Designed miniproteins, single chains. Designs and how they scored, part 72

Each design is a single chain, and the fold is of that chain. pLDDT is the mean over its residues in the fold that is shown.

## One batch from the design tools (miniprotein)

Design m2503
Fold by ESMFold2-Fast:
Structure m2503 (fold): chain A 65 residues (1-65)
Amino acid sequence: SEEQKKEFDKLIEELRERMKANGLPDEEVDEAVEQAKKKYDEAIKNGDTEAVNHLIELLKDAIEK
């Protein structure tokens, strides 16, 4: 959904900020973000709601560490 995409985009930006704050190089941060976006797009294309929800949960877990 549009709301779910908005939540995903927000979590991706929070993850990016945390990775940069932890001293990760921009190249590694950009690569991780691109991989997450690719997985999200593939799950949406396949109609895999479980994969979308799982990815969002993984992002939430990552930013809480």
Scores: mean pLDDT 80

Design m2504
Fold by ESMFold2-Fast:
Structure m2504 (fold): chain A 71 residues (1-71)
Amino acid sequence: MVEAEKDPPLTLAAGEVWEVPVRNVGPEAVEGSWAAVGPDTAGNPVLLNVTLSRIEPGGSGTLTVTATPLK
C-alpha cells in the first residue's frame, strides 16, 4: 500500500507534470501505471498518466502524474 507524502493536485493543465513523493507502508511491493481521461481547466480532453516504479515494503519512491492533451 502506498501513501502520498503531500496532497495531490486538484487540477492539472495540459502539458503539466507533477511528481509526488510516496512511501510504501504496506507489507507488499507496489508497482503500476494507469490512465484516466478528463477535462482540463478549459474543458479540453486530457489524458492523465499515473506511473509508480516498484517500491518494496517500507521503501520510498515517486508517483509521476502527467497531463497530455488529446486531439
Scores: mean pLDDT 69

Design m2505
Fold by ESMFold2-Fast:
Structure m2505 (fold): chain A 96 residues (1-96)
Amino acid sequence: MLDPEEQARIDRVSGLARRATAGTPTPAQDAAVTSVLAGVDMGLDPERLAKAVGEALLSRRDEYRAFVAAGGSLGQLGHEASSISTKIVMKLYDEA
């Protein structure tokens, strides 16, 4: 059972990740939320994580939107966004 303070932190961090990736397709936003939450659990700063992950996924926003418009797999998009987000989290963890 999560403490109320821990649940509030999860909600805040999830909100930061979603706002940082606003305008990307939903699977990319969901991948960012999952990766940023994992990084926070490892002791990393949520605002720094959300900014770094957001910048990387937003830089691919137009490509991701074009992929979805062409009938591309939402699952494949989610896997790619997760891979990119995880690499950023790992890099920030190694630099911490």
Scores: mean pLDDT 84

Design m2506
Fold by ESMFold2-Fast:
Structure m2506 (fold): chain A 99 residues (1-99)
Amino acid sequence: MPSAEEIFLAYYENPEDEELAERAVAALRELAEDYARNIATEPVDPAARNEFSERIVRLLEEALKSEDEEELRRLARELAELVKEMYEERKRKAEEKEK
């Protein structure tokens, strides 16, 4: 099974693919459940938060509260866009470090 990042990047490139949509929703649910488990044992350091961390947490919290498949698909699309932004930003910063 591909990683969650790979699934979301693939879904970003192929938003009409129903199989990728289902996999993205499943990955979102798994990430939301992992977030719920870990937040009880590892409090987030406020100094470590950034714009992406806050956006991810919001999406995961909404996924935990939602039972509607349409809403989960919307959240999976937003997370796919965010993962793409993070991937491009990470790539850009890596290129700057090589200079």
Scores: mean pLDDT 70

Design m2507
Fold by ESMFold2-Fast:
Structure m2507 (fold): chain A 78 residues (1-78)
Amino acid sequence: MHSPEEEEALRLIQEGARAAREGDLERATELFLEAVDTLAKEDKEQAVKLARVVAQGLEAAGHTEVAKALREKAEELE
């Protein structure tokens, strides 16, 4: 099963997705970035993959600025 950090990151992603659906893009960005930072403590490679996957989904949904923040975070971690 996942580490505590991986479980927390998944929880934060779920909360971020809810915030994005409700139109709270500032809160969604905060939650998604916190999820990536949490996962990066255990596995930077997985954190980068998570950030890119979430960014792709957000961009497809029209949330371009949130997606950009996550792509910038992924680049920073590499």
Scores: mean pLDDT 82

Design m2508
Fold by ESMFold2-Fast:
Structure m2508 (fold): chain A 94 residues (1-94)
Amino acid sequence: SQRELLLEQAKLGLEAVKAIKEGDYEKARKLLEEMIEKRLKLQNLPEKEAKELREEALKKIDEIIEEVKKAYEENPEEFEKEIKEAEELLKKLE
């Protein structure tokens, strides 16, 4: 179902955010790459279009990591609150 797919993407995204918080940028990159691959697989696009979208998305991973890192550094308490709220919301949607 579309709900299950969105839930899986949200869980991977939350784990990536947690990895960035812990300074584990390698784990964050792998999780973000997994999100991209699963999303592309679901769209069943022609190989050329899928390759172009993958390459564009992969180039943005470092920017996403830096943006999340900055958000955590600017307000760690609010960031922790948002993580907890996201975890509670995901648990209710299961």
Scores: mean pLDDT 82

Design m2509
Fold by ESMFold2-Fast:
Structure m2509 (fold): chain A 61 residues (1-61)
Amino acid sequence: SEREEKIRQLLEEAVKKLKPDDTLENARKIVRELAEKYGLDLTDEQIRLLASLALYEVKKK
């Protein structure tokens, strides 16, 4: 779906913007800004989950 594709693109961009030493709070801020950019209506819990996933991915690199 278009929504699913936008979420994948959001996650990819968040990983590119984050550093391994970033906080979860900063990751949540980045995900919120990207959600607004892509016109995605996400709950606070969904933002937290995506931020956690992006931070995990960047720390894995």
Scores: mean pLDDT 84

Design m2510
Fold by ESMFold2-Fast:
Structure m2510 (fold): chain A 104 residues (1-104)
Amino acid sequence: SMEKELLETLERLLELLEELKEAIKNNDIDKVDELMAEIFELLDKLAEVIGSDKLREYINNFDAEGARELMTEKVSEEVGEATKRLIEAFKEVRDLAEELASKK
């Protein structure tokens, strides 16, 4: 089902983002590159399945609640909550990367 495929993709993206945070903290550049490649492939898959420009807008703006509401309406509450967690995780990675860059 679409819901199952979306949940599996969202769960994998969340796992990869946690691994990415650890790789960034450890200055493991090879692992960062590997994880970023996999994240981009899964984001492309997610975008194809959803087919929604509004979801991309929410992701770009780190609007976790807007994305949650959209995905809850389109698919299910479980996918909505998972999408909210994904956007919050992206914001955490961005904030970490900005903090580390500012300390150089």
Scores: mean pLDDT 82

Design m2511
Fold by ESMFold2-Fast:
Structure m2511 (fold): chain A 98 residues (1-98)
Amino acid sequence: SMELEREILRGVAEIALAVLLTVLDRELAREEDPERAARLARARELVEQALRELSAENPDLDRAIALLEEARRVLEPVDAGGARLLGLVIENVEEIKA
């Protein structure tokens, strides 16, 4: 049961990050402010790195959490909803570690 719960949490985290990448790509394509665009691009890069880490056969969950926390900090001033979603994903990854 505990192993199944961890796999479900991992799958939900991966889907949430994949959806967020699609949203960030769309936001970045429409962003005219270069400072806001730079933050969106940095957050996207960090989210993509975190998704790659979580999708690995033996993921470094501490590294994934660190990448997601940095992405949340970068994203918060330009996309509060995306930052909130990252907070929920961090909680899911922390539960997988427990």
Scores: mean pLDDT 88

Design m2512
Fold by ESMFold2-Fast:
Structure m2512 (fold): chain A 87 residues (1-87)
Amino acid sequence: SFEEKYEQLLALARQLYEKAKQFLATQSQADLDAVQALLAEYRALMASMSDEEQAQFEQRVLNDPEVVALLKETQEVMLQAAEKLNE
């Protein structure tokens, strides 16, 4: 259901945030592998969503400032992790 996908996306975003921060601190292969695996799960779940579910996700996110903050912080940390991968 949409609700299950929504909650799973938020759980994956939180896990991505924590593992990407851990990778930035440790620079270990294990933490990098964990980030890549979580990112693949997040992307697969997003790709599984219909256009209607994607619109519902966007509206629900916009109505929750804490979720907006979570996604922005996750994106920022993921960008920093990606920059480390290019070193």
Scores: mean pLDDT 84

Design m2513
Fold by ESMFold2-Fast:
Structure m2513 (fold): chain A 64 residues (1-64)
Amino acid sequence: SELDKISEELKKELAKEYEPFHKMTLEERMKKYGAKTKEELLEKVEEEIVKIIEEVDKKIAEKL
């Protein structure tokens, strides 16, 4: 279904987002995102996830 395609694409985007965390220490991840604290790092990651969700929502609107 169309939803299955969107789900697969979302999973790929999330995998790209999480790939740096798999390969990096906490300090390296914080430096990459310009975060001063672990909480700030989580906020910046959340911002990137929101952008991915926005792109997915746009694609859903275009297909419906």
Scores: mean pLDDT 69

Design m2514
Fold by ESMFold2-Fast:
Structure m2514 (fold): chain A 65 residues (1-65)
Amino acid sequence: GPAELLENVARAAAEGNAAAGAAGAQDMSKHGLISEEQAKRIIDAAVAGNAEEAARLAREVAKTH
């Protein structure tokens, strides 16, 4: 479900693959699995080079199931 996909986004970002984390968040928003606002926060952190913050944000969204 969406929580497992967000955990995958968080792991990718935490492992330094910010591009994969951002792409995952964008894809989830495109399919209506998370809000545009939540996806934007994750993507903005990843684009800023803040992989740890992107992972943290993805995990915060995952807590809402």
Scores: mean pLDDT 80

Design m2515
Fold by ESMFold2-Fast:
Structure m2515 (fold): chain A 71 residues (1-71)
Amino acid sequence: MRLSENPEAMRLLIEAMAKEYGVELDEEAIEKVIEELDKLIDEFNKNKFNFSGDELTELEEEIFEKAVKES
């Protein structure tokens, strides 16, 4: 399932993480995180043999935390 297909749920997760780290993400920052995660999923679909599920999850987590912490 693509992240961009459920941006509301993703926004809630990003906002929850932002609150946990004591930062606020504006609408642009949230949109950028969603876009980056959507690109990661798209790359996985293009490279079916290059990523394991664990590796994809780890990359998602890095993108997520980086965006939250940098806001």
Scores: mean pLDDT 64

Design m2516
Fold by ESMFold2-Fast:
Formats: sequence, structure tokens, C-alpha cells
Structure m2516 (fold): chain A 90 residues (1-90)
Amino acid sequence: EELERVLKAWEKIVEAGLILVKKNEEKGVKVEDAEAFIKAQREAAFEELRRLDLEEVREDMLAYIETSLKTITDEEAIKKLEEARRLLEE
């Protein structure tokens, strides 16, 4: 299902962002808390994505990933973004 694939890509993008925030030592963000945050946000994202044109959302996410990969140097964040890109390209 395209919706499930887009949601999984969204989760990977959020994980990459949380890794970067943690490495900048932002208070209140922990890798161990990332899963709980993603789970809570996933339900909200699922409802939102059901109302949107998934093809347009996918293209927007791909554009974001491409731009981010040009500036991000963190290996873990890059890996998550590459996983998201693969999900969206399939």
C-alpha cells in the first residue's frame, strides 16, 4: 500500500531529524525516546496522509531528502534518509 510506504518513509525522515537534534545536544530529545515520539506522531500523520494526494506528498518528501543529503554529514542520519528515499522510490 502506498500510504504505508509513505508513512514508513516519514518515520525514517523523523528519525534522521531526531538523531541530528540529539547530536546538537538539544534538551529533551533522546534516541531511546525517539521510538515513542515517532509512534505518537505516526497516528497523526496517518490521518493527515489519508486526506492528501500521496503522489504529491511523496514527491515533496523526495525533494526534502535530496536537499538534506547535500548538507547532512552524520552517517546515522544519512542512513535513515537513504532508507526513506528507497521506500518512496518503490
Scores: mean pLDDT 69

Design m2517
Fold by ESMFold2-Fast:
Structure m2517 (fold): chain A 84 residues (1-84)
Amino acid sequence: VVSVRNVTQEQLVEDFTYLAQIILEDKPIDENDPRIQRITVLYMRFLLEHPEESLKYQVKLVKAKNIEEAKAIAQEIAKKLYNN
């Protein structure tokens, strides 16, 4: 069981960046990875509370060409999740 109660904004950025790197490298996603579990739960909450805003950031993340762009987008997503 993964606790999302005390996840920091910095940790969330790292988790999103890790997921983006896996996707960019076309590697299998490990559903038992605590980082993947945390990001899934937090992003689903964001999608339910702010569906239009979450879709906007999902489109930006899919269009990221490299890890630096993915990290910048992850920082924006983390800021939105921690300010709402």
Scores: mean pLDDT 72

Design m2518
Fold by ESMFold2-Fast:
Structure m2518 (fold): chain A 66 residues (1-66)
Amino acid sequence: SEAEEAARLLREKLGLDVPVEAVEKAIELLKAGKSELEAAKELMKEFGLSPGTAMGVVAAARRALA
């Protein structure tokens, strides 16, 4: 899946250890029209990610949506 590939690329290229479910959630939130900051806030709440990691996940999800 695109989310699994994005999570793997985040780990390989940026050293970010992120669950696939966090990437899937970021894609869902962006498709629902949430801002990048709002999406990052939801990821921090649901998955316990740091602000920097959450923003990295949101950026990767944004690129995946093209």
Scores: mean pLDDT 81

Design m2519
Fold by ESMFold2-Fast:
Structure m2519 (fold): chain A 94 residues (1-94)
Amino acid sequence: ALEEIKKVVDEAAEKISEIVPEYREFIQKLRDEVLKKMEGKSVEEAARIVREAAQRLLDFFKSNPKLTDEQIRKVAAVLAEALDKVSEIYEKEK
């Protein structure tokens, strides 16, 4: 379960980095911090960590005047898909 969540986080970070390549280094650092925080945690706690990080990232991009509405929409879609996958993994572990 944690390994599946890690894969979801890695895939989401890569897809978002393709949408906003100027923020690639920032996104990869955030990904590394999320993965580190998940180590030794329960699936429930890992899902919470991912959800909180996704919300902060989306809020950051929405407040950025240099990003287009299309880029923000694409990032939001990737984050929504990732959160859905994490929720499915979490529900299977209950």
Scores: mean pLDDT 82

Design m2520
Fold by ESMFold2-Fast:
Structure m2520 (fold): chain A 96 residues (1-96)
Amino acid sequence: SPALEMIRLNIRYAAKKGDLETLKRIADQIKADAERYPSKELAQLLLEIARGFLKLGDYETALEYAKVAYRVAEKLGDQELMNEAKKIIEEAEKKL
């Protein structure tokens, strides 16, 4: 897998540029890895991705990745990550 720092940088740059296609490609890769091997770092990347889609107005896709992040956080027992995911879910649902 690519280094987590490089992935995070790519997520931020894609979101800043409004490059939804690149953000979606990165998101799908991280989703697959996070669902197979849950970790706090991957859950955090999924939350950053979901926030990116939310900021860019793609509420349906933001909801998808926020729900994935929630499931990963739940498997980890991480209440802080679960709460962050819930916040994004609620924001996305209000705009759908």
Scores: mean pLDDT 87

Design m2521
Fold by ESMFold2-Fast:
Structure m2521 (fold): chain A 89 residues (1-89)
Amino acid sequence: SPDVSKITIAEVAEKNRERLTEEVARKTGLSREVAGRIVDIARVELSLSPRDALPLIVELMKETGLSPRKVMEAVNYAQELMLELAAKE
């Protein structure tokens, strides 16, 4: 993207992981542990690819019992926050 690079997204997500985890947990009602995993999935999907994120999503769903829809909504929310933070750099 001309506006935001994948490197910038990855760096911003790493530096703000605790804040992003808290915001996702607050928005979704998920535990901080699960929210942190969602933040990591969102970072992988945006900075690498959706294909690289897929195994992490499958593992999370198996361990938590969360539906694909709920995981997708949480990941999308985390991605919106990451893009907003990266755009301010």
Scores: mean pLDDT 84

Design m2522
Fold by ESMFold2-Fast:
Structure m2522 (fold): chain A 85 residues (1-85)
Amino acid sequence: MAAKAKELVEKLMQERVAQAEAAGNRAIAEITELSDGTVVGIVLTQVDGELLIEKYEARPLPSGKIVLRRSLAGEEPVETELEGE
């Protein structure tokens, strides 16, 4: 289950970095797994001299579902519940 959460966060971060690089922007990405199986990814993108920070958090539930939380600096976090396969 933790492996699925990590795969999900890695995929989203890779897509974000690829999008930034395709637009000619720089991106830095870091991923960390917490002791409860929660996976946290952070992507930093520089756009027109401004720093955009995105946070991805995937929390596996005992039900096998994954709660994905996406946060942008200065914006309200968005949560999505996904099926763990």
Scores: mean pLDDT 76

Design m2523
Fold by ESMFold2-Fast:
Structure m2523 (fold): chain A 60 residues (1-60)
Amino acid sequence: MRMSRDQSIELLELMFQVEPEEASKLMNKASRLIQEGKVTHEQAVELIKEEVEKLLKKKE
């Protein structure tokens, strides 16, 4: 339980740095990819991080 919670907290922290609508889209995309077996749970988490970081880093 704690391991999953810690990962969820980190994702929420990253997603809070983008608009709520974007965060919802990323969560839905990750959930869909997991359900279709296209990615593992870890890969879905990484995709969310990449999208959030790209939005933030592009400003740099």
Scores: mean pLDDT 69

Design m2524
Fold by ESMFold2-Fast:
Structure m2524 (fold): chain A 71 residues (1-71)
Amino acid sequence: GPVAEAFAELTRRVQALLDAGAPLDEIERVIDSGAERLRKLLKEQGFPNAEEVADAIRESLLDAARARRAA
């Protein structure tokens, strides 16, 4: 469905930027915009925990990106 497709696309885009050596600030902006899109899609689909899920995805991707750059 649209939420799963948007999440998969965001994950692929973040991975591609990490692999290309893009600046962390660019990656963080992509994560922020992608999480906002997911929040809106979750609300439109009637998910009761849209804000919590979108925030968890955002934090998880940010932590993973920062950890990968620190290694």
Scores: mean pLDDT 84

Design m2525
Fold by ESMFold2-Fast:
Structure m2525 (fold): chain A 119 residues (1-119)
Amino acid sequence: DIEQLLLQGGQLLKQKKYEEAIALYEEALRLAEERYGPDSVLTARALIALGRTYFAAGKYEEALELYDRAIRIAEKANDKGLLALALYNRAEVYEALGKYEEAKKDREEAERIREELRA
């Protein structure tokens, strides 16, 4: 069950067991791609979880690639909540990389989406 893998990965991430969390999230991503295709919302959720883990592990370039893919999926799916989440997470990566203009753009776009969803 993909949801169970995402939950277990999240528990490992909280424990800072990054390699174990990555392995579970990679399995969740593989299953989501096999069952629902490369552009499904569940695939994007697995990509975000994996990206957050790479970011926590200090692997910023890998996190960026994962968030870039999740953003493309969220845009195609017109999933505003998922898009805002992925943009916020990518902004943190850009800030860690010293790309402050890109971080600001993503943060402002995510906040605009969040305000629209509250309305």
Scores: mean pLDDT 90

Design m2526
Fold by ESMFold2-Fast:
Structure m2526 (fold): chain A 64 residues (1-64)
Amino acid sequence: MKPRVPTVDPSNLTPDQLAQAQLRAEAAVQAMRDLVDRLGDDVPQSDLGQAGQAGVDAARQRLA
């Protein structure tokens, strides 16, 4: 069990807003994973993985 307070406080949102935000974040992550998977065979995955992961993290922060 981690005693750390999460960066995003879910209590700051209503249950409906929280569910909506989670669905949007999951959709964005899924789209990014699909893009990385398709490009992984054509382009070096190490460079794309880092750029893709940074993009996903930035998108999540902006949506939160």
Scores: mean pLDDT 62

Design m2527
Fold by ESMFold2-Fast:
Structure m2527 (fold): chain A 63 residues (1-63)
Amino acid sequence: MKGKKDIDELDKRLAKLKKELEQLLEKGSTEKEIEEVAAKLSSTGPMGAVLAKQFLDEYKKKK
C-alpha cells in the first residue's frame, strides 16, 4: 500500500532490463544469456518475473 513511489522506480528498472532482453534476442544471443538476464529481471519482483516469462516464452517459441 504505502510505497513512496517505489512502483515508479521499479517500472524504470523493469524497462531497462526489458530493453536488455530485447537486445539479446535481436543479436541472436544464446539461451543461457537470455535466461541470465530474465532471471535478473525476475529478481526485481513479481512484475519482473511476469515480464521475464514473456521473453523466455518468445525465445522458446522461435525454436
Scores: mean pLDDT 73

Design m2528
Fold by ESMFold2-Fast:
Structure m2528 (fold): chain A 94 residues (1-94)
Amino acid sequence: DLEKQIKELEEKLERLKKEKGEDDLEVARVLLELARVYAEQGEYEKAVELLNEAEAILEKQIAESTDPEKRREALEELMEVSVEFLELAVKKVL
């Protein structure tokens, strides 16, 4: 199940990057979802890498967006990324 989810999410990520660009909010959302699946598999280093990529996209969207709705959505996703980082930190030290 998890391996199939990873493959489908990686294929979706590549399509979205090609169609909407690497800095699109949907790309950040798929990166966050993919990071969660890797974390569930115990691949924490890969999960952290994906969370860092999502964070960079979301920070750029917040800084450059003139649309209050898009900025709000990016802030909400950035909060989710922060929660995942905290969960990984707790699992690594406990």
Scores: mean pLDDT 83

Design m2529
Fold by ESMFold2-Fast:
Structure m2529 (fold): chain A 55 residues (1-55)
Amino acid sequence: AMAEEARKIGIDLQKFVEENKDLPADEVAKKIAERLKKEYGYDFAATKVGPPEPA
């Protein structure tokens, strides 16, 4: 059942990327992270985007 929600999120993100493919990758990634946090409350996309050594 939980996998269903994850799949829907993936589809939404793919559609969003296609709609905004003319934007630079940095801008698209930032908007995706914000949408995930706002829509689904997932902070992992914004927190774990950088390299293993963020410092």
Scores: mean pLDDT 63

Design m2530
Fold by ESMFold2-Fast:
Structure m2530 (fold): chain A 80 residues (1-80)
Amino acid sequence: GKEILEIGEKLLKEFGDDPLVVAAGKLLIEVAETEHSPFEVEVTIGMLRIIVGVMKLIGGDEKAIKLIEEGIEAIEKEYG
């Protein structure tokens, strides 16, 4: 819930010009606001980890990367 939603909204607000960060923020908001199976949660975590990996490879914003990683931790804490 609340922590996942707040991280997703912060990503969209602060990094809205980065399409990878926008994708991550939307995935976090969707997990927070909609009902998901355990499989759908695992797929979302996998997609977020791919986004983080790509951002690290291309020299993406370290603050955005850290927020996405905090979002993954919040999902794992709530659904793991």
Scores: mean pLDDT 86

Design m2531
Fold by ESMFold2-Fast:
Structure m2531 (fold): chain A 110 residues (1-110)
Amino acid sequence: MVEAVITLEVVVKKGAEDRVIEELRRLAERVRARTPGLLSVEVEVLSKKTEGDKDILTLRLTIRAEDEAALRAALRALAAELVRLVHRLMVEEGLLYDLNVLDVRVRRVP
């Protein structure tokens, strides 16, 4: 088994945090459902901070796959889906102000 842990900072419009988290969880489930050998994609909220008209979320995505090929396929699918989601939430809906990848770690799990 292989695991990737991705830490994200997500800056959202105040009051939009639950909607943005739900959209990310739906995205994670779509990637899991269509990627052979992908075991799980988990979205966890590590922290929330309010600054004026913005909520700043720190999220952890944990991706578990059978092997490195399945993990690479999952990461590619996740990246494509995130680009589409970011465009919709930022440009079309005005709910997302920024999305930053803070850290990416990949490991073999026994």
Scores: mean pLDDT 88

Design m2532
Fold by ESMFold2-Fast:
Structure m2532 (fold): chain A 81 residues (1-81)
Amino acid sequence: SLVEEYKELLEKGYSTLTALVRLARKHKMSVVEVAEKLKEAGVNDPVIDLLIRYHRGELTPEELREAIRKILEDEVKKKKG
């Protein structure tokens, strides 16, 4: 399933964005279509939510980029050596 392929990419160390882009290319879909299908299948991810909001015109490209950067920075801050 699409959800299983997504989880496998995350387990391999790919970011949410990279996983979505790879799945979009593999299935000949847009990144947003992959994001919406994953959300419909019960995947809860803030990056997926941001991409869907961007598609709805709720975010500019700049706001999307900044929001994703902030999420990635928060993930780095949670990694303790």
Scores: mean pLDDT 77

Design m2533
Fold by ESMFold2-Fast:
Structure m2533 (fold): chain A 74 residues (1-74)
Amino acid sequence: MTPEEIEEAKKKYEEYQKFFERLDTSVEAAEELLKELKEELERAKKEGAPEEEIKMLEAQIRVAEAAIAELRRR
């Protein structure tokens, strides 16, 4: 594992921690986050962002949708 790979992994981990903290607040907060992620995905696609960035945003959207579905069942 290179120092660059370690730094990238750290950034993704910190982003995921903030993401999960936000999801656990309320259904409304989770839905707002999902909206922001969908807007970011459209922006990334329009700007020709790397495929890995697009895949990451799509993965985050799927996690947010699953979390919202779980919160709505409570």
Scores: mean pLDDT 72

Design m2534
Fold by ESMFold2-Fast:
Order: structure tokens, then sequence, then C-alpha cells
Structure m2534 (fold): chain A 118 residues (1-118)
């Protein structure tokens, strides 16, 4: 089920090394591409939130997770895109506050979200 898939991926990410997190994202994105857009966006947003809260996450892994989420959002309805964008911006503000070194990447991500919504 979707809930089981999401739970398994979250557990794998929590226990994974930084290097293994990138591989898990690739596997998850492949599975998400086959789901209804609304479920795919929900799953990708949940994973992005988990990674944003992980102090071990690399900038490269976070960028990859964001780009996957953005690609899935492009396939969703305007309503789902807007709702996800608001949640992402809240997460990005939190990330920039907790990890000031990510400020530049956060600004780039916000710009990409604004470009998607125009």
Amino acid sequence: SFDELLREMLERLRTASPEEQEKILDEFYEKMKSLPPEEAVQGALTLFAALAGDPRVSEETLKKAFDYLLELMKKASPEVQKEAAEQIKTLLDYLAEQRPEFKDIVEEMKKKIDELLK
C-alpha cells in the first residue's frame, strides 16, 4: 500500500548513511512516478520534510529530493501545487533557521517554487 511504502522509505532514510539516502531517493522517485499525482506529491513532500529535519543530510541529497518533488508537483493539479508549495516554503524557512549554511540553496528552491506557480 502507499502508507506501507511511505513508512518503509522513512525508516530506511532514518537509519541510512548520507550516501545511502541518495540511493533511497532514486528508488522512491521511480515508485512515485507510477502513482496518482496527488499521492506522489504527498509522499515526496513527506520524504523532503524528513530529510530537511535530518542533521546528517547533505546539500546534494536535499537538492535531489527537492527536484524530484518539483517534477512530481508539475503533474499535479493547480490546487495540489499551491498547497504543497505553502508547506515547502514553511519547511524551507525552518531549514534556513536551523542550518544557515543552506540559506543559498533555500533561496534557489523558493525561486523554483515561485516559477512553478506562475
Scores: mean pLDDT 84

Design m2535
Fold by ESMFold2-Fast:
Structure m2535 (fold): chain A 110 residues (1-110)
Amino acid sequence: IRVTPVVTDKVLTVAAGEKASTTFDVTGAADSDSVLQVTAENVGESAAKVTVTAEQDGATQTVELLVAPGETRIAVHAVAAGATATVTVTVENVGDKEAVIKINAELQEL
């Protein structure tokens, strides 16, 4: 399978009780369906709720992840051949210290 990086080492630092988000677009391979893998790694001291929302052709898919300090969690979304998905990653700090979430995203061609 072919793997294409989409987002590399994007860091969101979120204070207690706060939210932060980042948005990016992904275009699927021309001739094959793909899987978008979004990896959230918590390198901070507070647990975070990470919501990954992908909108494609008017349909919305949402994955919610609870990422504790030192944990890595993965959200997976399908991207149709030739389609463009708009992806929003929202990080909500659910603890009382600072959350630091490192985001990586890659497109895996099927």
Scores: mean pLDDT 86

Design m2536
Fold by ESMFold2-Fast:
Structure m2536 (fold): chain A 84 residues (1-84)
Amino acid sequence: PVTPVERLQGQIAQVVRDLIESTDLSPEEVQELVEGLLNGKVIEALEKLREKAIRRGDKETAEKIEEAIKRVKELEKQINELLK
């Protein structure tokens, strides 16, 4: 059985996977997200990608990334609550 923390970490990974599948991110952008997941910097990676989407005028992708950021922040708060 997985711990509650491991389950929440799995949900963060799923949010990122769903975002990649629902958007046409470049291989470089996908690599940035995966590296963010491995290094605990997924929010930083998502915010950087959102800024890139805004700059190119891709409002739909920017909005999907913003939703993912909000969801990941919620999950990270739940992890922090469990670890205190």
Scores: mean pLDDT 83

